# Ledger of designs, part 108: designed miniproteins, single chains

Each design is a single chain, and the fold is of that chain. pLDDT is the mean over its residues in the fold that is shown.

## One batch from the design tools (miniprotein)

Design m3982
Fold by ESMFold2-Fast:
Structure m3982 (fold): chain A 86 residues (1-86)
Amino acid sequence: MTVKLVLKNASPTTITAYALRAIGLELDGIPTEIKIEGDTVTITLRDASEEVVEEFLKLAEEYKKKGAKVKITEEGDTLTIEIDLS
């Protein structure tokens, strides 16, 4: 399964944290792509395991509990999680 995480209106600290997380995932052998466009961070994981999918779904729930706007969509084998931090 492909997991796509989109963080909108991210602070510089949040951008740095997720850039480091993407590097960590790649080093752990998970094919990971990161794109940073202004204050938007997009992380794409290919061939994510069920455990990795559950971890990102938990992340989305934690942000939702903190008042962030969260949208989750599934199309084919791609799970897209959009989090607006504004």
Scores: mean pLDDT 83

Design m3983
Fold by ESMFold2-Fast:
Structure m3983 (fold): chain A 94 residues (1-94)
Amino acid sequence: MISERELTVAMSKIAAAVLKTTSSKIDTEEAARLKELAEELLDLLTEAEKRGVDLSVLEEVLRLVLEAVKAFGEGDYERAIELLEKAKELLKEA
């Protein structure tokens, strides 16, 4: 497969997972923090795409975001926030 298409697919999967984490019907302070982190991650993903970040980095970010979605679904909002912060730092380093 073409690397550019693989990058686009990885970006789309990460964006979808981030949005799923923040699309909760819960109106809490934790939900607000998760939405803020999701918006920051989406901005960083856009910048990473422009920089041509390696797919391996995007795969790690996707793994962290999917784990955050799981934690959020289980009501562990602090863990979800921690995982999104780790994903954010990984994207910043890349």
Scores: mean pLDDT 71

Design m3984
Fold by ESMFold2-Fast:
Parts: C-alpha cells; sequence; structure tokens
Structure m3984 (fold): chain A 61 residues (1-61)
C-alpha cells in the first residue's frame, strides 16, 4: 500500500541519515573533496539499494 511504502521510506531515510552522519563524523577534521564525494556516492548508492529492496518486499506482500 502507499501508506506502507511511505512508512518504509521514512524508516529507511532515518537510518541512512544516521549512517551518513556517523560516516561524516569518522572522516578527518579536514576531509578532502574526494573523501566527501565518495561519502556522497556511498549514501546515494545505499538509498537506491534500500528503495529497491523496499519496493521488492512490498511487491512480494
Amino acid sequence: SAAARAAGLAAVKAEIVAEARARLAALPARPTAEQLAALSRAVADEWARRRAELDAALAAA
């Protein structure tokens, strides 16, 4: 359902935001542009993966 998907997306968003903050905090005090770009790509990849997993799970239900 749309409500189930919205709830799932909210949970995924909260988890990804927490992971992104933790990874950013683990970077050196003066992170390079390359380190920041790698973090941004990793976060974007995790978003795409988690959304695909959620959509597959909802389709199977």
Scores: mean pLDDT 85

Design m3985
Fold by ESMFold2-Fast:
Structure m3985 (fold): chain A 67 residues (1-67)
Amino acid sequence: VSPELLREEAAGSLARMGAHLSEPGSEEQKRHLEEEIRHYERALELDPENESARKALEEARRELEEL
């Protein structure tokens, strides 16, 4: 079988295991959002005119605030 398909199946299995172990964890999502916010902030530091990063940053900040 294709190595690419094996990789995708492995990723799918890990995602299913994660879904089974992760009760809806706003705590895990909160950590993830904080990391994304830092990433977008750095992207805007390098390119202040990056509208997609700016929008994503605003969205992530709003999601974090809502949690």
Scores: mean pLDDT 66

Design m3986
Fold by ESMFold2-Fast:
Structure m3986 (fold): chain A 81 residues (1-81)
Amino acid sequence: MEKIAVARTFAPPELRDEAARLVEQALKEKGIELISPVVIDEETGEVTAIGRSDGEPGRYFLEGEAAGRTLGVEIEVFDVE
C-alpha cells in the first residue's frame, strides 16, 4: 500500500544544493520514490522532499556527508489509510 514519505534536513546557504542531493539519495537508499522536486526554503534553510513508500510507517534518521560536513536527514513515513 502506497504511503507518503517526507524527508527533510536543514543546511546553511552554502550547503543547500548538496543537502538537496543528500535528501534525494537518502530517499533512494530507503526505497522511497520521489514524487515531487526537492524544495529549499531560503529563509529557514529547510530542504524537503516528498516521496511514496511501501515501507512501515515511522520516523528514520540518516546521516550523510555534504562538502565534508555531516548532515542529519529525517524521513517520516505517514500512514494514509
Scores: mean pLDDT 77

Design m3987
Fold by ESMFold2-Fast:
Structure m3987 (fold): chain A 90 residues (1-90)
Amino acid sequence: ADELVDEATRYAAEAQKAYDAGNFKESAELYVKSAELFDRAGQYELAAHFYENAAEFAKKAGYPKEFVDELRKRSEELRARHEAAQAAAA
């Protein structure tokens, strides 16, 4: 049950190291992997957060606007899903 979260956390840590080294392309790709794993683990707020990080770093790496916009869209959809789940649990 925590294996996805553990793997997602490792990818996020690797992404941060890539960013700190100025490797924005690698950082964006690793944050996408982290976000996908957090989404699969049901950790929607964390998944949304890392998709947003991926979008910012993809933009810095010179990725096409369509790719950056898709990552932002996934982040917003996951935030909406998290908020809906919180509202249902309240």
Scores: mean pLDDT 85

Design m3988
Fold by ESMFold2-Fast:
Structure m3988 (fold): chain A 62 residues (1-62)
Amino acid sequence: MEEIEEAYKRSLANVLGIKPEDVTEEVIKREEERLKRRGDDIGLGVLALIEGVYNTVLKIAS
């Protein structure tokens, strides 16, 4: 699970243009709002996909 969490953070960091260590729920929420204000539907879609994959893996592991 730790490796999956690390992969999730790296994927989000790459999409958001930040360091993986800076990926927190607060930062994700702020960046999501920023993308929404910009009308970056592609960026929002990619972010949602990454989150969906991670959440699905967590549910399978639970």
Scores: mean pLDDT 74

Design m3989
Fold by ESMFold2-Fast:
Structure m3989 (fold): chain A 60 residues (1-60)
Amino acid sequence: AKKKIEEVKKKAKEIIAEEDDLEKIKEKLQELLSKYKDLPEDVADEMSIEALRLLDEKFK
């Protein structure tokens, strides 16, 4: 579980850093999170919050 969370956070950060198109970033993040939909709810929420925070920071 923890290893998967770390991998998701790393990949989400990479997607946000490398893509400048907001729509493309959102699509890739949704695809990434959908691969981990079977994770516990608290873990999925934490990953979503982290991804949204990074996205907000980039486009603020």
Scores: mean pLDDT 71

Design m3990
Fold by ESMFold2-Fast:
Structure m3990 (fold): chain A 66 residues (1-66)
Amino acid sequence: MKEEEEIKKQAIEAAELVAKENDPSVLDKEEAKKLTEKMKEEMLKKGEVPDEETLLGLLALGAAAV
């Protein structure tokens, strides 16, 4: 649970950083999906099994930050 909150914060920060460095038109739903995929891969590397609620939460936070 605490790990999920940290991952969500990282997703928001990454999306905000990309938005600031790039034109908003470049940061679309594809970028949000890439962030979610990276977070999912990191969880799998740790031996964690991400559930759908966690993945949806990460995607929603990433999209909301954009």
Scores: mean pLDDT 57

Design m3991
Fold by ESMFold2-Fast:
Structure m3991 (fold): chain A 58 residues (1-58)
Amino acid sequence: GLNSLTPEQKQEILDTINSLKDKKLSEEEIKNAVDALKKKFGLTDEEAQELINFVLSL
C-alpha cells in the first residue's frame, strides 16, 4: 500500500490524482502519469495498478 510514503510524497500523489480526476484525459495519458509517479516514488506494480484503476473508476 501507499502507507510507506512520506506525508509530502502522499500529498504529491493525491494532488496528481485529483488533477487527473478534474481533466478529461485518455486512458493512455492516465497510465503515463501513473508510470511517472511509479518511477519517482518507487511504487510497486500493484500500487501503480491500484492508482490507474482508481482514476479509471471515476
Scores: mean pLDDT 73

Design m3992
Fold by ESMFold2-Fast:
Parts: C-alpha cells; structure tokens; sequence
Structure m3992 (fold): chain A 52 residues (1-52)
C-alpha cells in the first residue's frame, strides 16, 4: 500500500541519519547503542518491505 511505501521512505531517512551519527561517534558505548538502533531500523524496514 502507499502508506507502507511512505513508512519505508521514513525509515530509510532515519537509517541515513543514524549511519551519519555512527560514522562521527568516537565513544565505544555510544557506537554500540547506535549500531543496535541501526540494526533494529534495518530489520523493521525489511519487515515492512515483505508486506509491500
């Protein structure tokens, strides 16, 4: 549906921002937190794509 496509686009934008933050982060704990968040967003995106 069109709403699923919009949600996927929003997730892709958030993923891009998290990747940018992760690339700039030097603290190991914050890198780990951002890494887990990135993984979670990527999984959510793939699950939504399966519904498309």
Amino acid sequence: SSSLKQKIEELEKEIAEVRKQLAAETDPLRQAILGFRLLSLEVEKELLKKQL
Scores: mean pLDDT 86

Design m3993
Fold by ESMFold2-Fast:
Structure m3993 (fold): chain A 65 residues (1-65)
Amino acid sequence: EEIARRALKIAALELYDKRGYITVEELQRIADELKVPDSLRDRLLAAAQERGKLTKEELIELLNQ
């Protein structure tokens, strides 16, 4: 679980450096590629769907829970 959280942060940071946010579709793809645990995946996707996208700060906060 900690490895999956770190890998997500790194992958998301590469996308954030270009735009400052990640879309729901991009988050779904990254979570699938990194085999993120279902509980963490569901939480991240729910937050992204409610907001339409996630900023770097929002993603980091969710990953630290």
Scores: mean pLDDT 72

Design m3994
Fold by ESMFold2-Fast:
Structure m3994 (fold): chain A 85 residues (1-85)
Amino acid sequence: SMSVIQQVQELSQQAIKADQEGNAEKAMEYINQIVDLAEQHKDDEEVLKAALAGLKKILQNAKNHKVILLAIGAILRVIGLLLDL
């Protein structure tokens, strides 16, 4: 749904901002929330595509190594959900 896609987009921006401000823990919490939304909406291709786009954007802007590693793992998880469609 559009509301879930908007939540994913907002969470991705919050994750990028938190990491840029040096708060890796908070950035990782936002990444986990994106993954949780993808899992809850695993049959919604548009939500999964939005989650993948948001996670890729987080990875492109990531500074902290833990944020980088978590974003990679999250991307692989969402790709797995897309392949199960």
Scores: mean pLDDT 91

Design m3995
Fold by ESMFold2-Fast:
Structure m3995 (fold): chain A 61 residues (1-61)
Amino acid sequence: GAATREAGRRAREAYEAGDLEAAARYTVQSGELAVKEEPDAEAGALARAIAEQEARRLLSM
């Protein structure tokens, strides 16, 4: 949905700016919003899991 896309856009902008902590925060937020906005619970849960893994990767850079 719109909120998930906006959070993803902010994560990308933060990453491009070199703010890895902000990128990780927005990435996690995008995954959490995907669970709420996605009608398919399995797809939402997968999006959250991928977002959490990506956020951990960003914070380990």
Scores: mean pLDDT 79

Design m3996
Fold by ESMFold2-Fast:
Structure m3996 (fold): chain A 81 residues (1-81)
Amino acid sequence: SLLERAEELIRRAHEAAVAGRLEEAARLLEEARRLLEEALGEDHPLTQAVGGLLAVVLERLGRTEEAEELREIARRAAERL
């Protein structure tokens, strides 16, 4: 299922982040977020939570604009709930 695939990607992303492989962690979180968007929708709390984790990793990589875009998506999603 999409949810099982997303969970596995999140687990692998955590392992990559702990090992300092931030680029790999970002890629895995991006794929997990996409699967959660497909399964649950962009506005779902789990989709937003993964987006938040991705934003933190992107900031650590210096990808500040992409991190800020994710935070704006989360803000807009919260306003629609």
Scores: mean pLDDT 86

Design m3997
Fold by ESMFold2-Fast:
Structure m3997 (fold): chain A 62 residues (1-62)
Amino acid sequence: KGIELSKKIREVRALVAQLPPEARRRLMEKIFEASRLYAEGKFDEAEKLIDEVLQEARELLA
């Protein structure tokens, strides 16, 4: 689970980098929080946040 989550975080960072500055800043804050939760071993909470960011990023790029 940890390896898959770290891969997902990398993918989300790449998508967010393509967004306008305001949206990128907001979503990067959530990615930072998810990375903190991941470091604390709170994988389920980190994954939930990353899934929310991934959905928002995909909607903004659509």
Scores: mean pLDDT 79

Design m3998
Fold by ESMFold2-Fast:
Structure m3998 (fold): chain A 60 residues (1-60)
Amino acid sequence: GLPLARVTQDLFTDDPGTLNLEKGDLVEILDEVPGGFWLAKNLKTGEVGLVPRVLLEVLS
């Protein structure tokens, strides 16, 4: 399957390209993006967007 990561701290943002995240959420990593971001899907909400790599702990 796609790599999974855990969100390590909350991210609440008005940027339409960036995911809103809660600490402990699981995301699927879809692609790497320049500038220290991943394109990811939040498995709780089904939303897709950019996540700063520093907020993610890769699990699989």
Scores: mean pLDDT 81

Design m3999
Fold by ESMFold2-Fast:
Structure m3999 (fold): chain A 68 residues (1-68)
Amino acid sequence: MSPLEEFKKRVDELFEQFLKGEISGDEFLERLAELYNEVRRNHPELVPEVERILGDIMDQVVKYIEEQ
């Protein structure tokens, strides 16, 4: 699996855990920041695509919260 595909998979798993109430919003954000910092350190060339993926996830989180 590519580093980008692995990042997307881990982000999707975290988002699903957040939606199920298995992790708090604070924990979700902390884990996302850790994943982003890891990619920024190890694969800086992927940062633009990673930021797009994070933007899409944050948009979904905002919509979820606003509809509650």
Scores: mean pLDDT 81

Design m4000
Fold by ESMFold2-Fast:
Structure m4000 (fold): chain A 87 residues (1-87)
Amino acid sequence: NKEKRQKLLKSLVNFWKESAGETAFQNDKQLQEDLQELQQMIENDVPQQTFLEKLAEIWPFSPELLGKVPNVGPKTVEAIEQAQKER
């Protein structure tokens, strides 16, 4: 679901800005590039597993903290946690 993924990405961006600060977030060039890639994955309707694997790769916080982000469901947290453990 494209809209559900878009809401998830928006909520994660807001959480990163709140946690790291707006200036630090904007100056993280690698994070900006990774977020742009996630946005393209949403637009290209990639499989959910592929999207979650990329999200797990770039997510700087523990899966427990991810669960505190608005619009992140427990199944999404579990999928990201599993993807992180497999690496």
Scores: mean pLDDT 72

